# Designed miniproteins, single chains, continued (5), part 102

Each design is a single chain, and the fold is of that chain. pLDDT is the mean over its residues in the fold that is shown.

## One batch from the design tools (miniprotein)

Design m19543
Fold by ESMFold2-Fast:
Structure m19543 (fold): chain A 90 residues (1-90)
Amino acid sequence: MLTEEDKKLLLDFLNEVIERVETLWSDLPEYAKLAYVKKSLLDLVEDPSRTLKREIKLSEELKKALKDAVENSKSLEELREKIEEVLNSS
């Protein structure tokens, strides 16, 4: 079970990556922004401790749910909603 602090860190990371692509990479097409955010989240799911610079342990079931949410999302808004739903269900 994730702590509320761990959930906040994961959501803060997602929001920071989205803000970065919308501000620094504003000229990129939406599919490229989405691809970058998806890759960043997959890297986080595979090694959360490295990405967040603190010890966080994700269960294999939670990793699968997060990866499925990433792969099935068609927009940045849908991706954010699906990740929030997965984290709230854990």
Scores: mean pLDDT 79

Design m19544
Fold by ESMFold2-Fast:
Structure m19544 (fold): chain A 99 residues (1-99)
Amino acid sequence: NLLEKGLELANEGAKLLATTDKDVARGIGRGLAVVGDAIGTELYLKKGDYDGAIKSAQRGIDIGKDSLKSSTNEGAKKGGELAIKGGELMLEAAKKAKE
């Protein structure tokens, strides 16, 4: 599936960018990783892979927490807060679907 391959590539690229010491590239990398985690969570839910969905959602939360910890930029802090909130909603949905 082209979408699955694109998601995998986007996640790897986002992780690579998120490890840079450049604030802009780091913010973009974290944003892309969160989008990848949202798409991944939805994809796993549609496949009935609830454990995969839970792990994907948790990764989005972890990226958001790392953004808040390491950023001095207001935009990156807001991005981190949105990543945590979005990830928590996705995690709750994935856990409910597993039940």
Scores: mean pLDDT 67

Design m19545
Fold by ESMFold2-Fast:
Structure m19545 (fold): chain A 85 residues (1-85)
Amino acid sequence: SGATRIRISELLIKAREEIEKIVKTLNDSEAKKKVAELIDQVTAEISRIYKEEENASDEEVKKIANAVRNTLLTYYNLLLEKKKR
C-alpha cells in the first residue's frame, strides 16, 4: 500500500540519519558494531511490516530484507570512505 511505502521510506531515512550520527561520534570499531545492530533492527522491523501487514511470502520478505541490508551497508561504507578523506 501507499501508506506502507511511506512508512518504509521514513524508517530508511531515519536509519541513514542514525548511521551518519554513529559514524561521526564513535570510533571505527564501535561504529561498526552499532551500525550492524541498527541494520539488524531496521531490517527486522521492515520484514515484520511486509510479513504481517502486507501478507508477503517468505521469499518476498527475504528479498526485501537483503535489499534493506545491502542499501544501509552501502551507505555506511560510503560514509566511511568520506570520513577517511
Scores: mean pLDDT 85

Design m19546
Fold by ESMFold2-Fast:
Structure m19546 (fold): chain A 72 residues (1-72)
Amino acid sequence: AAAQIEQLRAQFDKIREGSDAYLDQQIQQAQRMTQQDPSAQAVLDALLRQRGDYDAQAAQAEALLAQQAAAA
């Protein structure tokens, strides 16, 4: 019962360590895609929104992991 929590933890660590750098790379990739395919603009817009939400996601993930540890 750890695969999902392990994935979440790995994502959480990346969010903490380099979410801005990681998202900047994703945004740059999406920008390049929009130069070749304008339909990729929706992906770029979604990534820009997600960047703002990562703090909330990281905090929630940490709380869930702490609750799992306390319950186990």
Scores: mean pLDDT 67

Design m19547
Fold by ESMFold2-Fast:
Structure m19547 (fold): chain A 74 residues (1-74)
Amino acid sequence: SMAEENLKKAEEILENAIPGLKELQKELERDHGPERAAYAVEQLIRKEVEDLSKEYNIPEEEGEKLKEKVLEEV
């Protein structure tokens, strides 16, 4: 279905962002410590999932699962 294709596209976009988010978190940890780094990266992930959910019409439950998956990999 189109909903499944849209979810897959959002997942691929987020997966492709993970290496950059890992690098950003390491840089922020050096400058601001681990708590601030984690918070900043979480906010970026949340915002990206929110934007992708609006663009691809992803339900809230699926969006939360995507967010959790990305946070686990970063």
Scores: mean pLDDT 84

Design m19548
Fold by ESMFold2-Fast:
Structure m19548 (fold): chain A 59 residues (1-59)
Amino acid sequence: SMKQLQQQYQELLDQLSGDPAARQAVLDAMFAKKTEDHTITEESLQAGIDVAQQHLAQL
């Protein structure tokens, strides 16, 4: 669900608090998948989560 994805996204982003480059990559991935009206979607959140998980796997 959207609410679960938002919670997962925030938790992963908080875990990357010491890595500003990784945090920026997460934001870039999320916003690349947003709608034309700048609405955050499940697809945009999942894109951010995927990038965050990739960076955490390298720690």
Scores: mean pLDDT 74

Design m19549
Fold by ESMFold2-Fast:
Structure m19549 (fold): chain A 62 residues (1-62)
Amino acid sequence: DQQLRQQQLLRQQRATQQSIDASSRMALQNSDSQVQDNINRLGPSGQRLMVQGVQRLRDNLS
């Protein structure tokens, strides 16, 4: 039961990852301040994925 929920969460997070990655890319193009606004809207789990996406993009741009 708990294992099933974890698998569903992982699948859902992977599906959401693409949307967060796109939002992270847009935020980097606009400003760092907008990144914070987007992070605040995603909630705790979404915020973590957003930060990871932004960091990956920054590393690629640097």
Scores: mean pLDDT 65

Design m19550
Fold by ESMFold2-Fast:
Structure m19550 (fold): chain A 83 residues (1-83)
Amino acid sequence: SMAAEEKKQQEEVDDLIKNIPNMTTNQIIDAIDKMIKKDYPITLINRFLNAISKEHAEAVLKKLKEKNAPRISIETVERVIEK
């Protein structure tokens, strides 16, 4: 069911967020790519984006712009950079 799939996606994103301190920039970009390819809800993708470190934010921003990501995702990463 869609509800079970959403719960699984939420749990996967929660696990990714917990692992952010141990991730490289490339691993963060790969995680975002995987979520986009699997059509994860934009709200869930943005939850991950809001949790990334400033160290990774510039490279992630460039990647999102290259992929024509929704403006709300771009703005989420811009806010991480401005913190």
Scores: mean pLDDT 82

Design m19551
Fold by ESMFold2-Fast:
Structure m19551 (fold): chain A 55 residues (1-55)
Amino acid sequence: SRIEAAIARILAGGDTRAAVEEVRDALSDEQLAHLESNDYAPSVALPILRDLARR
């Protein structure tokens, strides 16, 4: 899935913002605002993406 690919990219040391952008349509406005306010830190992005991947 696109979400799993985004997680794999972040874990491989890729750009978190770019990875999240590829799955932007799967995220709520609140989740996107939270990510932007935390400068797309992997510690914030990974839990959100992992939760989405489990659904």
Scores: mean pLDDT 83

Design m19552
Fold by ESMFold2-Fast:
Structure m19552 (fold): chain A 81 residues (1-81)
Amino acid sequence: SSSEEEELKKKLQELERKASTYFSAASIHEAGATANEIAAERNPELREQFEKEKEENLRLAEEFRRKAEELEKEAEELREK
C-alpha cells in the first residue's frame, strides 16, 4: 500500500539524514586534525598539545565514520526490500 511505502520512505530518509550528519561530523573532525597538525608544525612550543588534539579529532572522526557506515548499510538493506 502507498502508506506502507511512505513509512518505509520516511525511515530511509531518516537513516540517510543521520548518516549524512555523521559523515559531516567526521569531516569536521578530520579538518580539525589537519589544522592541529599545521598548528603543531608552526608552534613547536605547543606541539604536544596540538598533537593530543589531533589524536582526539582523528579518534572522533573514525567513530563518526563508523556510525555513518552502519546507518548506510541499514539504509541499503531497506532499499533492497
Scores: mean pLDDT 88

Design m19553
Fold by ESMFold2-Fast:
Structure m19553 (fold): chain A 109 residues (1-109)
Amino acid sequence: MKIERPSWITDEMLEEAKKAKKFIIKVKPNSLAEQALRENKPYLEKILGKEIEIVSTDDLKYKVDGYFEIINEETGKVIAEGTIPSKDLLTQQFLVLLFAKQLKEIFGL
């Protein structure tokens, strides 16, 4: 999985992740990443301990398949962003769950 090093994580991002009751995940419509996120929503919620809403939108920083943004619903602040670089659905599903486990560890959730 292509994740930035822990050094990019700010204190603000950690506090936003910890205090958030609900995460919004913005993802490109009709992408494999959207399908992987939607199919695995219950597991993502269980791993992260947060309610999750998946929003399909072209209003993203990068207009590429596999890019997603995680937002605190209450504040609208971006907590994390990433790109899942796989072309097949099974690998996308695996990487989405792995990313969630890594975020849980990094943010202390």
Scores: mean pLDDT 75

Design m19554
Fold by ESMFold2-Fast:
Structure m19554 (fold): chain A 65 residues (1-65)
Amino acid sequence: AEELEKIKEEIIKELKKKIDEIIKENPTPEVIEGAKELIDLLNDPSKMPEDLKEQLEDLIKKKLE
């Protein structure tokens, strides 16, 4: 459903903000590379590990409830 996509986009936006905060607190090449990998996984769910998909689904459920 389109509303599910909107919630997913909102969660991704919140996660990107948290990633940005982590980079600001620990601006090392390793943290920046890890952040880019996480953002890539969030943008392409087909590459997403099952554990990460499960966490995303839990966050979506919390937003829906």
Scores: mean pLDDT 70

Design m19555
Fold by ESMFold2-Fast:
Structure m19555 (fold): chain A 65 residues (1-65)
Amino acid sequence: MDKKLEEIRRRIRELEELGVLSSATISGNRVELTIKSDSVGRAMLALAEAVEASLMGFDARAVLE
């Protein structure tokens, strides 16, 4: 579990560095990503990450801002 959480945190940081996310929250098993509304293609990357986190057993969500 911890290793998967670290991988998710690293991927979220990469998305933030790419300017895809305006915010990201990780609390227990919950992962919530807020996507910048200025890029549809980049929004798809954040959605893919939320899907991966969900498949790993986290309560993951992606929201457009």
Scores: mean pLDDT 73

Design m19556
Fold by ESMFold2-Fast:
Structure m19556 (fold): chain A 100 residues (1-100)
Amino acid sequence: IEELIEAIKNKDYEKGRELLEELLKELKERYPDVSSGEMGAAVGLVIVYLEKGEEALRELIEEARRYIEETTPAEDLAANLEQFERAVRIAEELLEEYKK
């Protein structure tokens, strides 16, 4: 994960994409019941934290929750929010490992 962080900070998008694909594969093995969309969202949240910091991440999470609530039909709302909260939890676990 440190190599991915360095690639993102250095704007090395080609290296970052290769490392991101490897990370997504590893995460799919750790979280087999998580959808590819949830996994992509989790990694996206990590990238936002690394590029723009904790405040930007918090704002994005709040905005995404509001967007889901405003655009999702009532019958799907609980499921879509649960999927997003799962992505947030995975992102938090990844960031905790990075801070170690």
Scores: mean pLDDT 73

Design m19557
Fold by ESMFold2-Fast:
Structure m19557 (fold): chain A 80 residues (1-80)
Amino acid sequence: AAEHLAQGEKFREEGDKAWKAGNYEEASAYYRRAGEHFDKAGQTNLKNAMYAYSQAARALARGDEASAQEALKLAQEALA
């Protein structure tokens, strides 16, 4: 429903803010929540992109840049 799409966008924005601040664990949690709301809204590509961004953020929190780049590629492919 429209409320889940709006909640997904809200959590995506919070994830983007946390990512830009270097708070990768926080960004991962926000992207996970955004993906859950996009799933309930029937937005499969946005859901897949958010889960991939969540994985990328968790990888960066651990200093695993290679895994982060692979996850970012999956997010970009989901949004294309």
Scores: mean pLDDT 88

Design m19558
Fold by ESMFold2-Fast:
Structure m19558 (fold): chain A 95 residues (1-95)
Amino acid sequence: MKSLIEQAIEQLRRDVDALMEKRGLSPEERARVRKILDEAEKIMREYYETGNFEEAEKKLNELRQKALSEGDQLAVDVIDAALTLLRWVKEIEKN
């Protein structure tokens, strides 16, 4: 049986890797993006373990708000991708 959350996390990693390559990000920008990706993945894994979608969405929105306040559009884009995939998992598992 394929875990939907593991599929979503793997898709997030692929999307972010493609973004980093396509945009020719510097090593500093790549390190920053990877740090945000790791935080988003941690929140998605917590959702898998707890089933608490509302808490996971809240944590991602808090991370997004911090990124917006810092003017970090790359972080916002990564978090928006994670939010989209988290919501996708919830809709499929809505039974």
Scores: mean pLDDT 81

Design m19559
Fold by ESMFold2-Fast:
Structure m19559 (fold): chain A 99 residues (1-99)
Amino acid sequence: VHVATASAQARPGEVAVKIAVTTEAAPLRITLRWRLTTSPDTTVDVDAVTVHEVSAADPGGTLVRSELAVDSPGPSTVTATATGEGPAEVQVLVEARPG
């Protein structure tokens, strides 16, 4: 499994993150964990994944957990957009395991 993560440029109130994943084996389950340092009212839109949300991370921000199922070998891309007030900072941790 090869994982490349890239964060798009943040604007006040918006952060877009694109995550590229390439795997030689399928099925594969990929867990994505975001930490957003925006307000608790931040909304997150994620395509092609199942989202489990945990709000109000201390010392502040939003925690989002998503799972991506990869059923075929090759490249897959996940895009997540977070909208909220104030400056945004994103940390993404990617974990992969056999499906």
Scores: mean pLDDT 56

Design m19560
Fold by ESMFold2-Fast:
Structure m19560 (fold): chain A 94 residues (1-94)
Amino acid sequence: MYRDLVLERAREYARELGIRTVAEAVERVRELLDSDDEEAYKTALILMAWEAEGVETELSEEERKKVEERASRLIERELLDYIKKKREELAAKE
C-alpha cells in the first residue's frame, strides 16, 4: 500500500540523515527549507510520515505549508516507483 511504502521510505531517510527525534527533524527542516536542499525534501517526508503516525511536530502554518510542498514532490517520485513495482509483480503472477 502507498502509505506503508511512504512510511518505510521516511524511516530509511531518517536513518540515512541521522534523525532520531521529531525535534531534530523540525530543527533540520527549519535550517534547510529556504535553501531548497535535497535534505529538506527528505526531512519534510520524515515529518509528514510522523504526523501520519500521530506524532505532533509543532510546525507553524507557514512552515507546515513548505513541508507539505516538499514532501509532496518526494512522494510523487515514490508513488511512481511503487506503481512500476506493482505492475512488475502483477505481470510475474500471470
Scores: mean pLDDT 73

Design m19561
Fold by ESMFold2-Fast:
Structure m19561 (fold): chain A 65 residues (1-65)
Amino acid sequence: KASTIAALMILGVAGQLEGIVERVEYKDDTVTVVLRGADEAEARRFAERVLELAKKIGKGEIRYL
C-alpha cells in the first residue's frame, strides 16, 4: 500500500542519516533496504522493523553491504 511504501522510504532516509542504511531501492513493488554491517545490533533492529513493514506490501528484501 502507498502509505506503507512511504513509511518504508521515510524510515530508510532516517537510517541513512544515522549511518545505518546505505540506500533504499523500490522497483516493481519490491523494496530493498541495504544496510551497513551485518552484525551491528542497531542494524539488526532496523532490519526487523523494515521486514515487518515489508510484509504488508508482500515484497521486501534486506541486504548487507
Scores: mean pLDDT 64

Design m19562
Fold by ESMFold2-Fast:
Structure m19562 (fold): chain A 62 residues (1-62)
Amino acid sequence: SLEGKEVTIEGAGSAVGAKKAIEAAEQGAKKITLIGKDKESLELTAKAVEKLGAETEVIVEK
C-alpha cells in the first residue's frame, strides 16, 4: 500500500495518469506530485486527489 508515502505521477493530466493519481490517493498516499504539460488537466486531477485527502504539487513542463 501507499499509506503515508509520497508519489510522483508523470503525465498526470492524461486519463491513465489521472487514474494512477486517484488510485495512489485511495491507497493512502500523503502527497502526490502531478507532472504534465496541460495545467488545466493537472489542476482537475489535483482537485480529485485533494478530495481524497492527499496533498498535491503541480509541475507544468510546458
Scores: mean pLDDT 82

Design m19563
Fold by ESMFold2-Fast:
Structure m19563 (fold): chain A 92 residues (1-92)
Amino acid sequence: ADERIRTFFKKFIELFPADDTPYMKKLSTASQEEINADRGFRLDLKRLQKKLGLTDTGEMNRETLSEIEKYFGKSISSDAFVRQFYFLMTLP
């Protein structure tokens, strides 16, 4: 579970190296507890969950990960998922 979310952050910085979101680079090496405690990531995750019609917990636990992956039809560690996440979070 933990390695999948870290792979997401690593792929994000690989695909969007010009992005200046501080937590993306920080969380690529973080523990699950550190990821769940990051305020910026929690707020962005809540916004994504609301856009997808999901419960806005702001927590990337196993259940949330499973729901988001089912919604996108893609693994969280795939390039396609990372690109969709980026575009949804950068929309006004």
Scores: mean pLDDT 71

Design m19564
Fold by ESMFold2-Fast:
Structure m19564 (fold): chain A 99 residues (1-99)
Amino acid sequence: KIEKYEAEIKKDPKNAAAYTALGLAYLEQNRYDEALKAFEKALEINPGNFAAEFALKLVKGELSEEEREKMKKMLKPLSESPDETGTIARSLLSYLEKL
């Protein structure tokens, strides 16, 4: 997973989506410092990236109760997916519940 996103970034260093996916993959592995850096880079490239914005706030512990509820509602349908997106969404939901 991580190697795939690193390869995409190497080909296109301005690929904000690849940095967001890399950050989510780091969260799945409980690599919070690396996830933080990836999300910050995604937001540097695309400040309107809501997924990276919410994930960054999540890792920093800066999410309000309203933002946590909004994130849970966004992630819940994604967490039902059997693929990598579902796995990452489930990890984010688990982390949100620990806050």
Scores: mean pLDDT 73

Design m19565
Fold by ESMFold2-Fast:
Structure m19565 (fold): chain A 91 residues (1-91)
Amino acid sequence: MLLSVEQVKKILEELGFKIVEESENKVVAETEINGVKYKITVILEENEINIILETEDGYVLTTSLINPTEEQFKEKIEALLKRAQEIEEKR
C-alpha cells in the first residue's frame, strides 16, 4: 500500500475536509461548499484506494485508484468534488 491513513488524512485536511471517523484502513471526512455538504469515505486496501463521495441529498460518486501517488490521489479528490458541484449546478 503506497498511501497510509495518515497521508490520506493530511491530503483531505489540506483540501478543506474535517476528519469525522478513522480506522486502520478507512477515513471518513466532511466538507461544505456553497451550502452543500459533502461526505467522503476513503477505504485503503493493499494496492487499491476506494473513494466514495456523497452529497447530503444522497448523490454518490465512486472511484478506485491502483497504487496512487499523493498527487494522483489529491487530483482525483479535486476532480470528484468539481464533478459533484457541476451536477448540483445543472439540476
Scores: mean pLDDT 81

Design m19566
Fold by ESMFold2-Fast:
Order: structure tokens, then C-alpha cells, then sequence
Structure m19566 (fold): chain A 77 residues (1-77)
């Protein structure tokens, strides 16, 4: 539905803002915390998109989640 689509877009916007903050952080521990919060927002969005059968949003959110996981892996190295 349009209402659910708007909610999914809000969850993506929240995750993008958290990623932006993580990239600007000079503290790796704070960056990791912000990435973890962004992952939580995207995971919730993926579940909602899956229930709504919005395959395009599921794909977009999974791609963003993979990017965040790659950035977190760089912090752990």
C-alpha cells in the first residue's frame, strides 16, 4: 500500500542518516554502534516489505544492508 511504501521510505531515510553519521564519526566504536542501528532499521524494513510482497524494496534494503556489513567489517580489521 502507499502508506506502507511511505513507511519503508522513512526507514531507508533513517538508515541512510545513521550511515552518514557513522562515516563522519572519528571514533570506530561509535561508528560501529551507528552502523548496528542502521542494520536494525533496515532489518525491520525488510520484514515489512516481505509481508507486503514489495520485492523491489526487499532488494534495495538488502543491498543497503550488505554495504553496511562491508563497512563494519573494515572497522573490525
Amino acid sequence: SDEVRKRLEELIEEADELVSQAKKSKDPKEANRLYTLAESSLTSGIMLAYIEKDEKMVEEMNEKLAEIQAEKAKLAA
Scores: mean pLDDT 86

Design m19567
Fold by ESMFold2-Fast:
Structure m19567 (fold): chain A 69 residues (1-69)
Amino acid sequence: SSVKDQLLDMLSTIFSDSQVEEIRKLIEQLSDEQVGKLLDRFNQSLFDPRNRSKDKLFQYIKDTALELI
């Protein structure tokens, strides 16, 4: 789906190949609507001062994807 491709392309600019693959496996279990929600939350999280590091951003997106499954 285009939404899943958009999210994965965006993640690949920030995270390692192994991290992107981990998120890919999670989003394969999600609908396009759920992935759209994940993408929106991820974009919002980029401006959240609590997510000050790549590790925290990765954990946030992973936790959010798991909540949607």
Scores: mean pLDDT 79

Design m19568
Fold by ESMFold2-Fast:
Structure m19568 (fold): chain A 71 residues (1-71)
Amino acid sequence: TDAENRAGILRLAAGIAEKLGLPEEAELLRRASEGPAPDEAVEYAGRAVSAYNKGDLEAAREYLRKAAEAL
């Protein structure tokens, strides 16, 4: 379902945040994956996952911060 896809993106972003040394953002995104999250937060989390997969760690960190701020 759409909710399951959204939760999956937030969980992936939380794991990336942990790997990149963003423990506060990781915790916020992990908690957000367990309930309803704003569309803006999910969009930024998805962009963070994409940036990380391309090796753009600076863009990934920026999108992870924006995702957490949108919560």
Scores: mean pLDDT 84

Design m19569
Fold by ESMFold2-Fast:
Structure m19569 (fold): chain A 89 residues (1-89)
Amino acid sequence: PATEPTPESRRQAEFNRLLQQLYLAGLNGEPLSKLEEIVDRIAELTGLSPEQKELVLELVKQGDYRRALLVLSRGAQGESVESIRQRLK
C-alpha cells in the first residue's frame, strides 16, 4: 500500500469505479457471491462498519441498487448506519 496520502479525487474515482462495477454486475444477473465480493472491496476501501455492509447486502438482495448506492456513499463519508437508515425512510 502507498505510504503517501492519496488525493481524495483518486479515492473517489476508485470508489465510483467499484459502484459502477456493482451496478453493472447486478444488471448482468451476476451471482450474489460476486456482488458480495464487490461490496467487500468497497468496505475495505472506505472503512464501512459491518452493520453498514450488511444493510448494503440486504438492499442488493432486494435489487434496490439506488438505496444500496446511497448507503455506500453515505457510509464512505462517515455517516452512521442509524442516520443512513433514517434517510431510507
Scores: mean pLDDT 77

Design m19570
Fold by ESMFold2-Fast:
Structure m19570 (fold): chain A 56 residues (1-56)
Amino acid sequence: MDLDGSGEITLESVRAALERAKAAHGPEALKAFDVDGDGEITEEDLEKIVEMLKAP
């Protein structure tokens, strides 16, 4: 495999993935994106996910 994927990971791409997962699997999908563990997904949670996925 020569391609790492579809370009750079952004907030919009993570947000789109969250929306799709939520629509497909319902609220259980939120647990994977709930980095603060408060039951709500905020922009800060999405930003943390972007940073983790980008990895230095």
Scores: mean pLDDT 68

Design m19571
Fold by ESMFold2-Fast:
Structure m19571 (fold): chain A 78 residues (1-78)
Amino acid sequence: SSEEEAKRAAEGGRRAAEAGGGSGAATVMWQAYQASKNGVMTPEQGAKAAEEAARAAEEAGGRLGSRIAHDYAVKAKE
């Protein structure tokens, strides 16, 4: 479901932020965006996953991680 996918993305984003800071979070966000564009997820599911990952990364990561995650969340909505 969309909610389950968003929770998975949030957990991934948080773990990536903890391990690699902004670059790790950005990678997870980019993969969610690509899955949406390739039809593996609906655009709405991809946007939700990206938003939840950005929020989780903001909680776990530093300033750079939060900024990059937010940039990708905005990109996923377009």
Scores: mean pLDDT 60

Design m19572
Fold by ESMFold2-Fast:
Structure m19572 (fold): chain A 95 residues (1-95)
Amino acid sequence: SAEEYKKEGKKYLELGEKYYKEGKLEEAKEYYEKAIEHYKKALELSGGKDEEAILNLAEAYGKLGEVLKKLGKMEEALEYYIEEGMLLLKAAVLK
């Protein structure tokens, strides 16, 4: 269900944040990528209209951007910051 995917995505997002705070940037990246996969599935199951899934996905993209920035992958980080911004605009329009 969309709810189960959001729950698993949040678990991976929290694990990514834990590793990021520990300076384990590659592990943080892997868990943020897993969070993104799960939030994308939640959003697909909602027909693209679940504001919570959109906001959670935006947060995960922003956090992945920050870890890529710290890894020196500036162009990849920028791509995820753009995705974050586009999702935040989408959430604003759904209100």
Scores: mean pLDDT 88

Design m19573
Fold by ESMFold2-Fast:
Structure m19573 (fold): chain A 55 residues (1-55)
Amino acid sequence: SMEEAEARIRAGRLSFDGLGGPLARQGGKRASKAILAGDRQKATQASREGAQRAA
């Protein structure tokens, strides 16, 4: 679940605007929703890939 931690950190940075863009706020909200829904898919995919490599 390291991938999950990394994804969360990245989403947090986006919500923080990354020190740059006022438009990042709209992207941050959309990214937060995508992370909540997509993070599970990404975590599952990463876990499956890891298992495949181990096997």
Scores: mean pLDDT 52

Design m19574
Fold by ESMFold2-Fast:
Structure m19574 (fold): chain A 65 residues (1-65)
Amino acid sequence: DAPPSPLTPDLLRKAGELIHAAMDGASQDEIDKIIKDIQDLMKKQKADSQSQQAVQNVIATAKKI
């Protein structure tokens, strides 16, 4: 139905973790740790520009919550 996500399953799971943490009012330290995990995972997977942009949009959304 929807076009496939540009995120790998691991990145998609971590992105969901970040949004859930932000919505649950997790500390900035917890949010920063999840962001770092996502960034490290992107580097390991050699994520393309589209995947990087999708992740940055999730991070921006979490920071605005």
Scores: mean pLDDT 74

Design m19575
Fold by ESMFold2-Fast:
Structure m19575 (fold): chain A 78 residues (1-78)
Amino acid sequence: MTSIPAEELIERIREALEEAEATGSASPGAIEFARLGLEILEEEVATSDASDAEIVEAALERLRERLPALQAERAARA
């Protein structure tokens, strides 16, 4: 099992993405952190109880939509 509670990781990823959106630019570190965090949460959901997985998956779905948009914007500048 990962060392970080899923709820705390979700909150930190959300904060990082919100900060990136508020500044109009995403730091490479914030994008990388969100990407890795999503991978960890996806793996945890696959092995978690159904009831907890539902809540985590709903949060992940929203985060997955935000992260690709930020990555696409960075790629357009590269």
Scores: mean pLDDT 62

Design m19576
Fold by ESMFold2-Fast:
Structure m19576 (fold): chain A 110 residues (1-110)
Amino acid sequence: MPDLEVTKIILEKAIKAAKKYIKEGDYDKALELLKKAVDFLLNSGLDLSKLKKLIEEIEKMLLELAKKYEEKGDYKKAAEVYEILGELYEKLKDYEKAKEYYEKAKEYKK
């Protein structure tokens, strides 16, 4: 398991790169990076409460990305973003927020 400091560095780099890709209109690369960042968090043995600020930044970037996909009519990719958000909040044991995101993903999956 990576230590907390290494995890913070990895997440900060991923957020910075994702912000750049969103600005450049490369939403698929931004999604790939943010998905990898969430997968890294989900598989970490760390107390995620210590990463609250970085997790909030990841949520913000994912929500911006979902909005961009919705604006493009790419509801399949928007659903994928909401599924990732659901998994993130389920790991945080915020089941109400996880449910909200999973329900949004379900609405777009048809």
Scores: mean pLDDT 83

Design m19577
Fold by ESMFold2-Fast:
Structure m19577 (fold): chain A 93 residues (1-93)
Amino acid sequence: MIELDDETAEALQRLLDALTKRYGPEAAQSAVEMLAAAGDGDTERMEEAIKRVKELGASDEAVEYLREAARNIQRGDLPGLAEALRKAAEVAS
């Protein structure tokens, strides 16, 4: 997985807390799996993790910000990753 700076780590923690509170711990675990798969370049595993988050009740907006976070990991865009994680947390809350 990509090395996280303090801003990105804080954004990720806020997302995981929001997903756990609204959709349960399986949604948070699936989001972590999605980000790990994106870092590994494993598109199939990433898409399966996104599908699980959606099946657990996440909105289309939350899913799109998770996809944006995955794309930013693949690009190495840490500011873009942090912003996508913050927006995912906001719409998941």
Scores: mean pLDDT 80

